Designed miniproteins, single chains, continued (2). Designs and how they scored, part 67

Each design is a single chain, and the fold is of that chain. pLDDT is the mean over its residues in the fold that is shown.

## One batch from the design tools (miniprotein)

Design m6462
Fold by ESMFold2-Fast:
Structure m6462 (fold): chain A 74 residues (1-74)
Amino acid sequence: MEELAEELEKLSDELKEAAEKGDVEKTKELAKKLLELAKRVAKYAVEQGLSEEQAQKAIERAKALAEKAIKAAE
């Protein structure tokens, strides 16, 4: 769990940097990777005893971050 969460944070940082540079294409690719990783983290969390509701909130936060970054890069 911790390692996957760390990777998610790293992707979030890279996404923010790409968005700040106005690299729309890179921001979209990083956003896609972030969402896929968030889904994997959510699945693992549910298997480890977290509620599906908590897992869904994590996915929604990742979606919001991705959308905000893409809009910022545009």
Scores: mean pLDDT 76

Design m6463
Fold by ESMFold2-Fast:
Structure m6463 (fold): chain A 120 residues (1-120)
Amino acid sequence: NVATSLNNLAALYRSQGKYNEALPLYQQALEIRLKTLGPEHPDVATSLNNLAALYRSQGKYNEALPLYQQALEIRLKTLGPEHPDVATSLNNLAALYKSQGKYNEALPLYQQALEIRQKT
């Protein structure tokens, strides 16, 4: 679909460091998914994680944080606390804190993600 194609093209630009080209494509993909699937769909969480990862790649940690938190909340509500995608969201949030040197904040999130993966 169009949203998936936009995300794939944005990911290619992001991989090349072309963040200005990636941003509007990730934003458009998120908007389409919000309108077609609603705000609590797992595909919306995926789009939020992708946009947050772009901001993190740019060192824009204040912009990345709320997007990673929203993606985690959606996945907890829709998939449950022991789902592998919740572990992925916890690792992404932990990686954001690690990128900022906030190791005390990162550690418990990595530990929660590991616990989920060991049970799954």
Scores: mean pLDDT 90

Design m6464
Fold by ESMFold2-Fast:
Structure m6464 (fold): chain A 99 residues (1-99)
Amino acid sequence: SKKELILRGIGLVLRAIGAELDGRLVEAAELYFEAAKYYLEAGYEEAALKLAKRAAELYKKAGRVEEGVKELLELAKYAEELGFEELAKELRELAKELE
């Protein structure tokens, strides 16, 4: 199942890149956060964090800061539920910095 999670994550990243190139910043950010959840479930914390940071940048660029904060906090909760306490802490710090 780990391979299936990574393949779904890769597909979402490719869609996010396409949306970003088209200037669909909010759609791209949402797709990057979905990809981060799949990478996180697969145990790839560093990849999930990089995707979350990119998504937060896109929400900020689109003027949708509140939505970016909400998504970061949801991802932090998901990370915590999966046992990634340090990552959850870092995601909460990113949410605070985005505010």
Scores: mean pLDDT 90

Design m6465
Fold by ESMFold2-Fast:
Structure m6465 (fold): chain A 98 residues (1-98)
Amino acid sequence: AMTVTATPSSVNNATVTLTDEKSGQTATFSGNKQVTATLPAGSILRATVTNSDAKEVVATATNGGVGSRGKMDPETKTASADVQVGDQPGTVTVTAEK
């Protein structure tokens, strides 16, 4: 099962949705700038930030994972970033940046 922890945000009205692309499991957090999740090796996670004054979303992973960044689309008010967990279980951190 996906374990997710949300942290307090300085970015108003951020909605962060995490989707595990292998299992299809989704977790949604409102009013939070940063979300962390600990995931099994090889997990692929899509992070989506909506309805936020953030300019981009940044996703990172520990233990040799590969993160990415997505810019906020001003028309849809949505930013997305993909992250892959490496060959060991890792912690994914998603941050909405201003």
Scores: mean pLDDT 70

Design m6466
Fold by ESMFold2-Fast:
Structure m6466 (fold): chain A 58 residues (1-58)
Amino acid sequence: SELRKQILEAIGTILRGIGLILDGELTGDQATIAQGQALVQQGRAKLAQLDEQEKQLG
């Protein structure tokens, strides 16, 4: 289903962001940490948007 794919993609984006944060913390790379934080926020925003769309249609 399309909804399942979008949810899995959003979760994948969050997990990728967490990986970048950890890598950046290990290397002291602030730019990499910031990129990871941005991905986590984007994935979380996408999940919230999907939830909101379903509530508005009910």
Scores: mean pLDDT 86

Design m6467
Fold by ESMFold2-Fast:
Structure m6467 (fold): chain A 77 residues (1-77)
Amino acid sequence: SEAVRQEAKSLLNKAVKEVIEERGLDPGKLNKDQLIELLEEAKERIEELAKTDPSVNPEAAKYAIELIEGAIKSLES
C-alpha cells in the first residue's frame, strides 16, 4: 500500500509538472480557478496514461485521481 501511494504521488507530481510547463504557468502565482483547471488537466493525463501505458499500476493511477478529485472538491467548497 505504501509503494502504491508513492507511485500515485509520483504520477500526480509528474502530471502537474507537465501541465504547468505546457501551459506556461507560474505555480507561485496561480489563482483558485487556475488551480482547479491545472488539477482537472492533470487528472485527464493520468486517466489517459493508465489506459495507454501498461507499466502504470492501475491502483496507483486510481489513487492519484482520487487525490486530485478531493483537492478540487476542497477548492470548490
Scores: mean pLDDT 85

Design m6468
Fold by ESMFold2-Fast:
Structure m6468 (fold): chain A 99 residues (1-99)
Amino acid sequence: AAPQTVTVTVAAGESKTVEFTVPARARVTISVVAGSGTVHVEVTLTGADGRETHLEFVLRTGESFVFENPWETDARAVVTLTNEGDAAQTVEIRAEPAP
């Protein structure tokens, strides 16, 4: 299966929300690929049975965070990106299906 990639540009001082489906056992990598300063990331991952996992972290340019859908069914991800920097920042979200 092919990986899915979403690229998001967040303007200085703004927040953007991205929603997508994470396949069963898929790995998601969130990377800040361009810009400067910090990006606050909040992830809510909801399973088919309504189970939720909440993750909150801070990334700088060149940093990445990796999480996995721990369930045997597809999950819904809601990712909120808040740019605390003085310039636009580009974030890449990559979902890789289980092998």
Scores: mean pLDDT 82

Design m6469
Fold by ESMFold2-Fast:
Structure m6469 (fold): chain A 55 residues (1-55)
Amino acid sequence: SAAAEAEMKKRIFEEQIESFRLMIESLNKLYGKDEEWEEKVLKKIEEARKKFEEE
């Protein structure tokens, strides 16, 4: 069903977001924190999440 498909897509999207966040944290610990780059990336992720939820 369309509802089950939407729920599955949201779950996959959230898993990808979480994996991305963990990758950023790992990179910051290994190579040092670039706050400007991190902030820009996180803002884009949040905008993508908001657009996904508005559909």
Scores: mean pLDDT 73

Design m6470
Fold by ESMFold2-Fast:
Order: sequence, then structure tokens, then C-alpha cells
Structure m6470 (fold): chain A 93 residues (1-93)
Amino acid sequence: AKEEVDRIVAGIRELAKEAKQAGETDLAYTLESLANILRVEAEKAESPEEVADILRRTAGALQSLADMSKNPDIQKKLRELAEEAREAAERVR
């Protein structure tokens, strides 16, 4: 559970850096906020089911951010990370 969350948090933070470098500063700040929320909520989770729910909600947020991005490379990476978060949720259960 922790390893899955840590991977998704790291992925979001890396995409935030890429968004900032691409000039999408609002997207970068939103991604940093999402990474912090995921980390905090996962630390407070008392069951694998709660962690899975948090990861599914994170995947939904990443998908929405991908649909709003104007950079095709970042959009693709956000969608890939959303799928990774969904798969992580399934593994945690």
C-alpha cells in the first residue's frame, strides 16, 4: 500500500516539474497540491479499502487534469499516470 502510494506521489511530482518547465504553471501547482493531498490522506487511511478509494479518486483527478492540459506530451503522461493509479488501487484492494 505505502509503496503504491509513494510511486503515484513521485509520478505526480515529476509531472508537476514537467508542467512548470512547459509553462503550465497553474497545472504544476494543481499537481503539487494533488500529490500532497494523496500523501496526507493515505497516511490517515486505516484500511487497504480506504487507500484503494483514495487512489481511485486520484486517478479521476489526473484524468480530468489531462483533459484540461494543452500540451500533448503532458496530457499523455497524465493519462498514463491515471491508469497506473487505477491499477495500484486494484492491487491494494
Scores: mean pLDDT 85

Design m6471
Fold by ESMFold2-Fast:
Structure m6471 (fold): chain A 55 residues (1-55)
Amino acid sequence: SMADKMIDETVERLKGKSMEERFKILVEFIEEAEKYFSRDEVDLLLQRTAERIAA
């Protein structure tokens, strides 16, 4: 799905980055996701992304 692809691409971009770069990447992710998903869906995408980073 588009959601899974966006999460996968974002997780890869976040690897090995500083806190400042991670913040910028997450902001870009939210802005892109808001074009296709509702606010509640974007919150779920952020939760799924955070879970994959923590693993």
Scores: mean pLDDT 82

Design m6472
Fold by ESMFold2-Fast:
Structure m6472 (fold): chain A 77 residues (1-77)
Amino acid sequence: KAEEYYKKGLEYYKKGDYEKAIEYFAKAAELYIEQKDYEKALEVLKELKKLAEEIGDEKLKEHVEGLIEQLKEVAAK
């Protein structure tokens, strides 16, 4: 399920539908976090951060950066 949402996010990103890409990347990251697959969650969040930078969404970038830092701390402990 998480991987399926990540795949959908990539498909929408390729199509230039950034709103849908963000939605599916966010859902994928959320599900990976629920599964405690922090490595995959971090991969998805890094893609989402890159997308936020490309579209100039500073607020989304800030939120994703905070989540990445939090997950890195959890994954290290």
Scores: mean pLDDT 81

Design m6473
Fold by ESMFold2-Fast:
Structure m6473 (fold): chain A 84 residues (1-84)
Amino acid sequence: SMLFEKGWIAYNNEKYEEAIKLFKEALEINPSSSLYGLLGDAYFKLKKYEEAIYYYKRALDLDPNSKVAQENLKKAEEEKKKEE
């Protein structure tokens, strides 16, 4: 998907807000565990841990065995707890 490719380029260039917009547009076309995980990652980079937790949980809804999503969810929950 051109939207996915543009979002991935934005993410790798640390343009996380642009990446989120593009990944959300890609998600409306073809939802996937990987896209939810990338949305979680982009929100995590912006220190938006509540949103990161939300998207990692959505990734796990589609792929419960994703070790990467499980570990990233735990990290996001730990960072959110530090803000409380």
Scores: mean pLDDT 88

Design m6474
Fold by ESMFold2-Fast:
Structure m6474 (fold): chain A 76 residues (1-76)
Amino acid sequence: MSPQERLRLAFRAAAEAVREGIEEGLSVEEIAERAYERARRELLEAGASEEEAEEAGRFAGNVARFIASSIEMYDS
């Protein structure tokens, strides 16, 4: 799997987790964890290595945390 493909999947996982988490009223940490788990599962299902899935998961979690935290900051 190319770095561009991994980034695309990680971004999708982050965006989906943020959308769902906001609708469900989840915390920033819960949204980040959901993004992490989703990205890891999608990468592994696509045939990526555990290392690649871990990198993508951490990236997705960090992106989701940043977006969710930004939303909370503006609401506060």
Scores: mean pLDDT 82

Design m6475
Fold by ESMFold2-Fast:
Structure m6475 (fold): chain A 60 residues (1-60)
Amino acid sequence: SEKKKKIEELEEKGKKLEEAIRFTEEARRQGLLAPEDAERQIAELEKEKKKVEEQLKKLQ
């Protein structure tokens, strides 16, 4: 069904966002990103993650 397909797409997007957050934190830990740049990127990714979570709750 269309709803099931949408849920799967959102779950995959959420997983990719979590991976991106982890990679950004790792880059900060290794000194590849300035703390302020890492914080900005993580904040943006967290906003996208919250949007995905809200969409999933509406479709659940």
Scores: mean pLDDT 85

Design m6476
Fold by ESMFold2-Fast:
Structure m6476 (fold): chain A 77 residues (1-77)
Amino acid sequence: SLVQKLLEEAEKVKKQGKEELDKYTQRAKEVLEKYKDEDASVLSGKVIREVGRGVDAKIKYDQKAKQLLQKAKELEE
């Protein structure tokens, strides 16, 4: 059914959001290793930037999943 397809798509989108968060978390760890000898304020700024990108991406994917779930609910009437 169309409802089932929307629920399955919402699940996939939610998983994509988690994968993006994990990707940017890994990039933050790589920044920590690469710039470990840098000034702490510079290193912190680089780490915060990567973490922020991951969080922003997850929020966008979670919003898309919520919209798909709302469409599924509307079709159930």
Scores: mean pLDDT 86

Design m6477
Fold by ESMFold2-Fast:
Structure m6477 (fold): chain A 70 residues (1-70)
Amino acid sequence: DELLEREIELSVELVALAAERTSLRREKERAEKAGDEEKAKELEERIRELDERIEELAAEIDELAAQRAA
């Protein structure tokens, strides 16, 4: 089942992106505590980009799951 294999591949990618997002949020919190506003702002922008990618990927996974159910 090629659709299942692709869903698994995308799910693995989603988990990796979610882990990266968590890491960046921790770095942002450390930067904020250190008073590094510039670094915190840069990290916030990177988190926003990851959030968009995660949302797109989750939607693609949902679509593949729906295709398998049809």
Scores: mean pLDDT 84

Design m6478
Fold by ESMFold2-Fast:
Structure m6478 (fold): chain A 55 residues (1-55)
Amino acid sequence: RPSLELQALLYKAAAESTKFLSERMKERGLPVPPEEIETYELLEKKYEELKKQLE
């Protein structure tokens, strides 16, 4: 259960980092790959699944 809580926090942080990287790419005038959006969605889904399991 502690492992699930830590894993949830890691996925949340990873999702936030993915959004930050996308913003940095846009700031640099680089195209944001569709994979970045897919990755963010996957990480958010993982976070929600683990968060719900901890309830």
Scores: mean pLDDT 74

Design m6479
Fold by ESMFold2-Fast:
Structure m6479 (fold): chain A 79 residues (1-79)
Amino acid sequence: PSFMGRLVKGLEEVNRYVKEARKYIEEAKKIDEKVGEQMEKLLDDYMLQGFSQLSPDGMVEVMKKGKEEVKKLLEETKK
């Protein structure tokens, strides 16, 4: 596929991961607001790294890792 086609698909995947990560952050804030704030900063760092990638695939991979790390922090907060 063209670069633009890969970029559009990549942005759709990134948007899905960001939406999921934000749900995890809101859930964490209900348990511990400070943990939720730390998760927001972590997601922001991953977003900056993701959009610094020159390839759509690299962007998607970074954002997927960001979502997984945020989810992991939520599950650890629940314990």
Scores: mean pLDDT 81

Design m6480
Fold by ESMFold2-Fast:
Structure m6480 (fold): chain A 70 residues (1-70)
Amino acid sequence: GAEELLKRAEEETAKLREEIEKLSEVDPEGAKKALEEAERVGEKMSKLSPENAALAEAFALHKGLQELKA
């Protein structure tokens, strides 16, 4: 159900944040930018569609992580 999907999104968001935080040892500016952008996306979505905020933040974090790994 929706509750299970949201829990998965929150768990994925936590994992992505941890991975980006680890990369801050190598690229502190890139990691900071990725975390700030994801937080901004999540905050905006929470005002428009709070049920989708965690999913939007997870997608933004995933994009930031991919850019940091490139």
Scores: mean pLDDT 78

Design m6481
Fold by ESMFold2-Fast:
Structure m6481 (fold): chain A 56 residues (1-56)
Amino acid sequence: MEEGLKAAGVSEEELAAGVEALGAPREYAPTAARYAKETGSGGHGVVQAAREAGAV
Protein backbone atom coordinates (compact mmCIF):
# COMPACT_ATOMS: atom_id res chain seq x y z
CA MET A 1 0.00 0.00 0.00
CA GLU A 2 2.63 2.57 1.04
CA GLU A 3 4.79 2.06 -2.07
CA GLY A 4 1.88 2.64 -4.47
CA LEU A 5 0.70 5.66 -2.51
CA LYS A 6 4.16 7.24 -2.71
CA ALA A 7 4.04 6.79 -6.49
CA ALA A 8 0.67 8.60 -6.54
CA GLY A 9 2.07 11.33 -4.26
CA VAL A 10 -0.48 10.90 -1.46
CA SER A 11 -0.68 9.39 2.04
CA GLU A 12 -3.38 7.13 3.52
CA GLU A 13 -4.49 10.03 5.76
CA GLU A 14 -4.92 12.33 2.73
CA LEU A 15 -7.03 9.65 1.02
CA ALA A 16 -9.13 9.20 4.18
CA ALA A 17 -9.72 12.96 4.38
CA GLY A 18 -10.66 13.07 0.69
CA VAL A 19 -13.11 10.19 1.06
CA GLU A 20 -14.75 11.91 4.05
CA ALA A 21 -14.94 15.20 2.10
CA LEU A 22 -17.02 13.38 -0.55
CA GLY A 23 -19.37 12.04 2.15
CA ALA A 24 -18.01 8.48 2.39
CA PRO A 25 -16.85 6.74 5.61
CA ARG A 26 -13.13 6.82 6.40
CA GLU A 27 -13.20 3.01 6.17
CA TYR A 28 -13.14 3.49 2.36
CA ALA A 29 -9.62 4.97 2.49
CA PRO A 30 -8.06 1.52 1.68
CA THR A 31 -10.33 1.30 -1.39
CA ALA A 32 -9.20 4.80 -2.43
CA ALA A 33 -5.58 3.67 -1.95
CA ARG A 34 -6.16 0.66 -4.23
CA TYR A 35 -7.55 2.88 -7.00
CA ALA A 36 -4.82 5.49 -6.45
CA LYS A 37 -2.14 2.81 -6.98
CA GLU A 38 -3.92 1.53 -10.09
CA THR A 39 -4.28 4.98 -11.72
CA GLY A 40 -1.35 6.88 -10.15
CA SER A 41 -3.85 9.49 -8.92
CA GLY A 42 -5.06 10.03 -5.36
CA GLY A 43 -7.94 12.14 -6.61
CA HIS A 44 -9.14 9.37 -8.90
CA GLY A 45 -8.84 6.87 -6.04
CA VAL A 46 -10.89 9.04 -3.69
CA VAL A 47 -13.66 9.53 -6.28
CA GLN A 48 -13.82 5.80 -7.08
CA ALA A 49 -13.96 4.90 -3.36
CA ALA A 50 -16.77 7.43 -2.83
CA ARG A 51 -18.71 5.88 -5.73
CA GLU A 52 -18.24 2.39 -4.18
CA ALA A 53 -19.62 3.80 -0.90
CA GLY A 54 -22.62 5.29 -2.75
CA ALA A 55 -21.67 8.81 -1.63
CA VAL A 56 -21.49 10.26 -5.16
Scores: mean pLDDT 72

Design m6482
Fold by ESMFold2-Fast:
Structure m6482 (fold): chain A 56 residues (1-56)
Amino acid sequence: SMEALKQFLEELNKETPEWAARIAEARKRGDTDALSRLMAELREKQAELQKLKAEL
């Protein structure tokens, strides 16, 4: 629904600076496991966005 899409985008906008900071810290520490988890979470969010768009 359009409401679900709006809510999802608002949450993404709120989290964007936090994602950048988490990725930078993981890279600085060489924490490959943390980077792998962050990338997996990002992919899941992208897939959810695509599904929400398809339901419009």
Scores: mean pLDDT 72

Design m6483
Fold by ESMFold2-Fast:
Structure m6483 (fold): chain A 98 residues (1-98)
Amino acid sequence: SSMEEKEKKRKLVIEITALAIRMIGHELDAERAIEEGDLEKAREHIKKLEEIVKELEELKKEAPEEDKKLIDKLIKKAKETIKRLKEKLEEAEKKKKE
């Protein structure tokens, strides 16, 4: 492997890690916003999670096969989180309507 290939792999791992950290942050912020009744803030954080899924899908297109599996795992986890948060948001919105 060339030094350029090693640098590309290093940058990919850093980018995947950064997206995973951002995903956790927006999940926690969305959950907190729902609990606090800030439904608009919750929607914005869910939207950020959907943007992270798109970024992971784009990153996957250029990734080696081994890294594609890791990215797929993160995409699946993010989609499960988005679904769960949307369900919690709908229940919170329903309660707010009396």
Scores: mean pLDDT 87

Design m6484
Fold by ESMFold2-Fast:
Structure m6484 (fold): chain A 100 residues (1-100)
Amino acid sequence: GAPVLTISPSSLEIKAGETAKVTVTVSGEGKYRVIVEAYNKKTGELVAKSKAVEVAGGETVTLELKVPEEKGEYEVTALAYKAGTRELVAVSAPLTLKVY
């Protein structure tokens, strides 16, 4: 079946201008390119994106996300692409990021 992507923590409160650290676990077989993206909860606009990293199925990676300057609530999702391709194979449940 499709890999399952888990992001933790499920919620995070952080000051504007700091760097958030999110942990991503990918279940499944093979290799995946993993990235995290932050979206404004009200507008759905992509406001921040981590660098992409290659992760083997069953492994865990910590990714850094530059926190938006605008205070408010954001949804952070992890995305997994099949390594060497642009095929999106998994999306995590969202993490709620509160910027104050």
Scores: mean pLDDT 86

Design m6485
Fold by ESMFold2-Fast:
Structure m6485 (fold): chain A 72 residues (1-72)
Amino acid sequence: GMSTVQRVIAHELGELARELGLSEEAVERIVEIALKYGSPETAKEAVELLRELVEQGKSDEEIVEALEKLMR
């Protein structure tokens, strides 16, 4: 089952993705990834990766795939 920690990480990453201008589809996929794989150990790296990839102009799909690879 999903822990409270995974729900908090999912909420924070989803809100950040929305603030950074990702599509609602990408936000939902990021939330799903965080609910499945989110941990305190990877949460900081996930935030940093999301910001870096947005700054580099990566597509929503590339960002989602990179976050899934990082967090699993």
Scores: mean pLDDT 83

Design m6486
Fold by ESMFold2-Fast:
Structure m6486 (fold): chain A 110 residues (1-110)
Amino acid sequence: HLDEGREYEKKGDYEKAAEHYEKAIEENPDNAEIWRNLGEVYEKAGDLEKAIEYYEKAIELDPDNARFWANLGAVYKKAGDKKKALAYWAKAIELDPMSAYAYFAGVEAP
C-alpha cells in the first residue's frame, strides 16, 4: 500500500494516495514516515487541519526527526499561524542545524 500511495501522490490523485497510506498505517501504525506522507498528501490537497494532525502523529512517533518539525512549521505558515511556524522551524534547526537552511530555501535550492 505504501508504494501504491506514492504512485497516486505522484499522479496528483491525493484521495487515492490518502486511502493507500491509511491502509499502510493500519499495517504499520508506528511508522512515522507513513504518517508524514499522509500529512503531505492532505497539505497538497489543501486540508491543512488534517495535515497538521498527521504531522503531529509523525512527530509523536519520531520527535528527533528535524524534517517533521520543518513540515509542521510550513503547514502552520500556510494556515496563517506565524508564531507556531517560527517555533517549529526553530525546533527543526535545533535538531539539524547543518541541514536547516535546505528546509527553508524553497524549491529553487539544489
Scores: mean pLDDT 79

Design m6487
Fold by ESMFold2-Fast:
Structure m6487 (fold): chain A 84 residues (1-84)
Amino acid sequence: MEAKEAIERAKEALKEVLEELKKAKTREVVLKATGAILRAMGLIFEAELLLKKGDEEGAREAAEEGARYAEEGLKEVKELMKKS
């Protein structure tokens, strides 16, 4: 996967987490998901900076890691919402 495609995939995964958070009924769900979301956002930002510097491999790796954190955040939000 090209670095720019990995970044777009990570952004899409983050968007899914944010959409699920809109359904959250309690502050506790939002707070518990925040760590994964902030890490995903930071990694996507890092990936974009690395791509601008010409580090395509570093950008791809950062984007893929960001997508993993977004996917973990989505799982956490869904599980917490089942209990709230």
Scores: mean pLDDT 78

Design m6488
Fold by ESMFold2-Fast:
Structure m6488 (fold): chain A 80 residues (1-80)
Amino acid sequence: SERDRAIAETVYRVGELVERTGNPALARASAEIERLLMADPDDVEGVIKVLERAIAESEKTDPEAAAQLREVLEEFRKRV
């Protein structure tokens, strides 16, 4: 229940960041997370790894988007 809510809220927040930033790395991450969760709705480790990659990819080109995504990941880690 809490895990399901954490996953759903994380997906929503990543989608919000995609809309706000227009960042292509975040857009790719959002699509990959959706794909992973379609195959396994409890793939917490997969979601974490995708977010970590998106942060690393964005850090030098869009540090603000990377920082906001780090906040999303930190909140997700605390709830799963």
Scores: mean pLDDT 85

Design m6489
Fold by ESMFold2-Fast:
Structure m6489 (fold): chain A 69 residues (1-69)
Amino acid sequence: MEEAEKHLEEGRRALAAGDVDTAIEHFKRAIELDPENAEAHRLLGLALVAKKKYDEAEKYFQKANEIKP
């Protein structure tokens, strides 16, 4: 839980800095550590939208909504 939260925070900082690729890696790591973390799935979806990977983003938004609507 604590490690997943750390990666969520690092991912958010990377997004704020405009480093979308680094943010994606941190959000993926957060999901690996805590697969039921709806926020991690939602944030990964948002980062993928920034990369214009819309099909991939939709899958993560769907998963986030399944965990916590």
Scores: mean pLDDT 82

Design m6490
Fold by ESMFold2-Fast:
Structure m6490 (fold): chain A 69 residues (1-69)
Amino acid sequence: NMMDGEISKAVDLVARRKRIIDDGLRKGPSGLEDIKKAEDEVNSLSPELRKKGEEKLKTLIENGKKAKA
């Protein structure tokens, strides 16, 4: 399914942005450029795909928390 492939890529981009933001906030000024690039990548997605990617990532994080809580 082509749409499932695009959603998977959206999840990967959103997850990558989250990691870069978390790392960038610790890294200081040089981290801000990495954050901006990651945000630009996510923003290049359609709003629909971005929302679906964020929702799927949230579900995966919640499931991971529940398994390790």
Scores: mean pLDDT 73

Design m6491
Fold by ESMFold2-Fast:
Structure m6491 (fold): chain A 59 residues (1-59)
Amino acid sequence: DQESLDAISKAATAIREGNDEEAAEYAKKVVEMGDTQSAKVLARFAKEAGLPKAAEAAA
């Protein structure tokens, strides 16, 4: 789904930029859309980047 891909892309970009609040917002959208597999990948990526809000939102 294009909406899910857009949310994943924005979450990943925010994680790369170290923007914890923005990353958490888009990660929540990925979870709400039911993409559990992508959410788990984002959670791991956020945890490795040291972004606690994004990691919790994606888990």
Scores: mean pLDDT 82

Design m6492
Fold by ESMFold2-Fast:
Structure m6492 (fold): chain A 73 residues (1-73)
Amino acid sequence: MRPDDVEIDIALMEIEVAVLKSIADRTGNEKLKKAAEEAQKLVDEARKVSGTNPEEARKLIEEARKKIDEALK
């Protein structure tokens, strides 16, 4: 995988996390707020490592996705 492919995935996840934070703030959904905060930390770490280890960045994005999916159930 190219580093730029991971950058696109990171950017899309950043947008998704921002949208979910907005929804959580408007609805008072504490579970969703916590999941969005945890996902944000994973996305921040993925961005930090994306230039040197795209595979690790991908795993972090997958973990962020799982956190969000669990909160949406």
Scores: mean pLDDT 81

Design m6493
Fold by ESMFold2-Fast:
Structure m6493 (fold): chain A 80 residues (1-80)
Amino acid sequence: SALEEEIARKRAEIEELIDDPEKKERVIKMVEFMAELKESDYNKRSQLIKEFNSQPDYEEMVEAYTELLRQLRARERALG
């Protein structure tokens, strides 16, 4: 499906940009969560958000994702 292709492309980008395998897994988990939210109805989204926020590594996932965003912005600036 188009979603599976999008997730595969984002996974490839994360593999290229992030060298730390543990950070890669956290960022991929965050991206997959956001993709699931996009396809979910309102009630399911509310439940998924509650479950995601209760994860013991939630703060670490947010930090890893923030690092990815910094790297993407730096790459965009370098490319012009």
Scores: mean pLDDT 73

Design m6494
Fold by ESMFold2-Fast:
Structure m6494 (fold): chain A 86 residues (1-86)
Amino acid sequence: MEEALKRFKERHGEMDEEAKKLKEEAVRLGDEADRLLAEAIRNKDREKMLRALAAIANVMGALVFLLVKGDVEKAKKYLEKAREYL
């Protein structure tokens, strides 16, 4: 367990400034999408709920490719899609 966490931290330690900025952008877009989802639920706006959920799904995809796969280019494409839904 500790050895697997150490390998995960070593892979994270290899993240350059671009990967760090993409992670920060993913967190920001996730927070924005969550706020829009909460507002859309309160207002019963089904179209905005679906758009917010699509944005959340794409932010999660970006984080998986960035943090687990180390695929910066695919992470960028997921963040671009998240922005299109917001």
Scores: mean pLDDT 78

Design m6495
Fold by ESMFold2-Fast:
Structure m6495 (fold): chain A 74 residues (1-74)
Amino acid sequence: MKFKTEEAEKYYQQGLEAYKAGDYEKAIEYFKMALVLEPSLVEAAIGALKAALKLGKISEEEFNEKVERLLAKV
């Protein structure tokens, strides 16, 4: 799974498409699938957090904190 970024990238792209369509719940599902395949894909983790923020599942403060934590690991 380390080097299977192409499949993770496809789920990430599907997440972006769902996000653009306003389907934030579906976007989170696709971003989570990308992270299952490639846990180090920070872009998918940030995408899931952005979609969660749009759904009101997390606050802007929680979003900023989680993004900073992800970027500190990369």
Scores: mean pLDDT 78

Design m6496
Fold by ESMFold2-Fast:
Structure m6496 (fold): chain A 81 residues (1-81)
Amino acid sequence: DELIEKLEKEIAENPDAVDYTLLGDLYFEKKDYDKAIEYYEKALALDPNNYRAWAGLGRVYEAKGDYEKAEEYYAKAKALL
């Protein structure tokens, strides 16, 4: 995917929580949940207040059927709003 390749090049030279969150979203849409989790966690390592990355983790765990973890991550996202 051209957008994924572009974002991966940008973050390799200048790490950005927004770009990591977008990569997480793109891998989630591709149903690559392991890579989606990896990039959301990298976004949170740079910015723990990134509510979109917390919400993204919630969506991934919900898609994986782990509803308890999904609820926990959605609660973290909501607390930042």
Scores: mean pLDDT 83

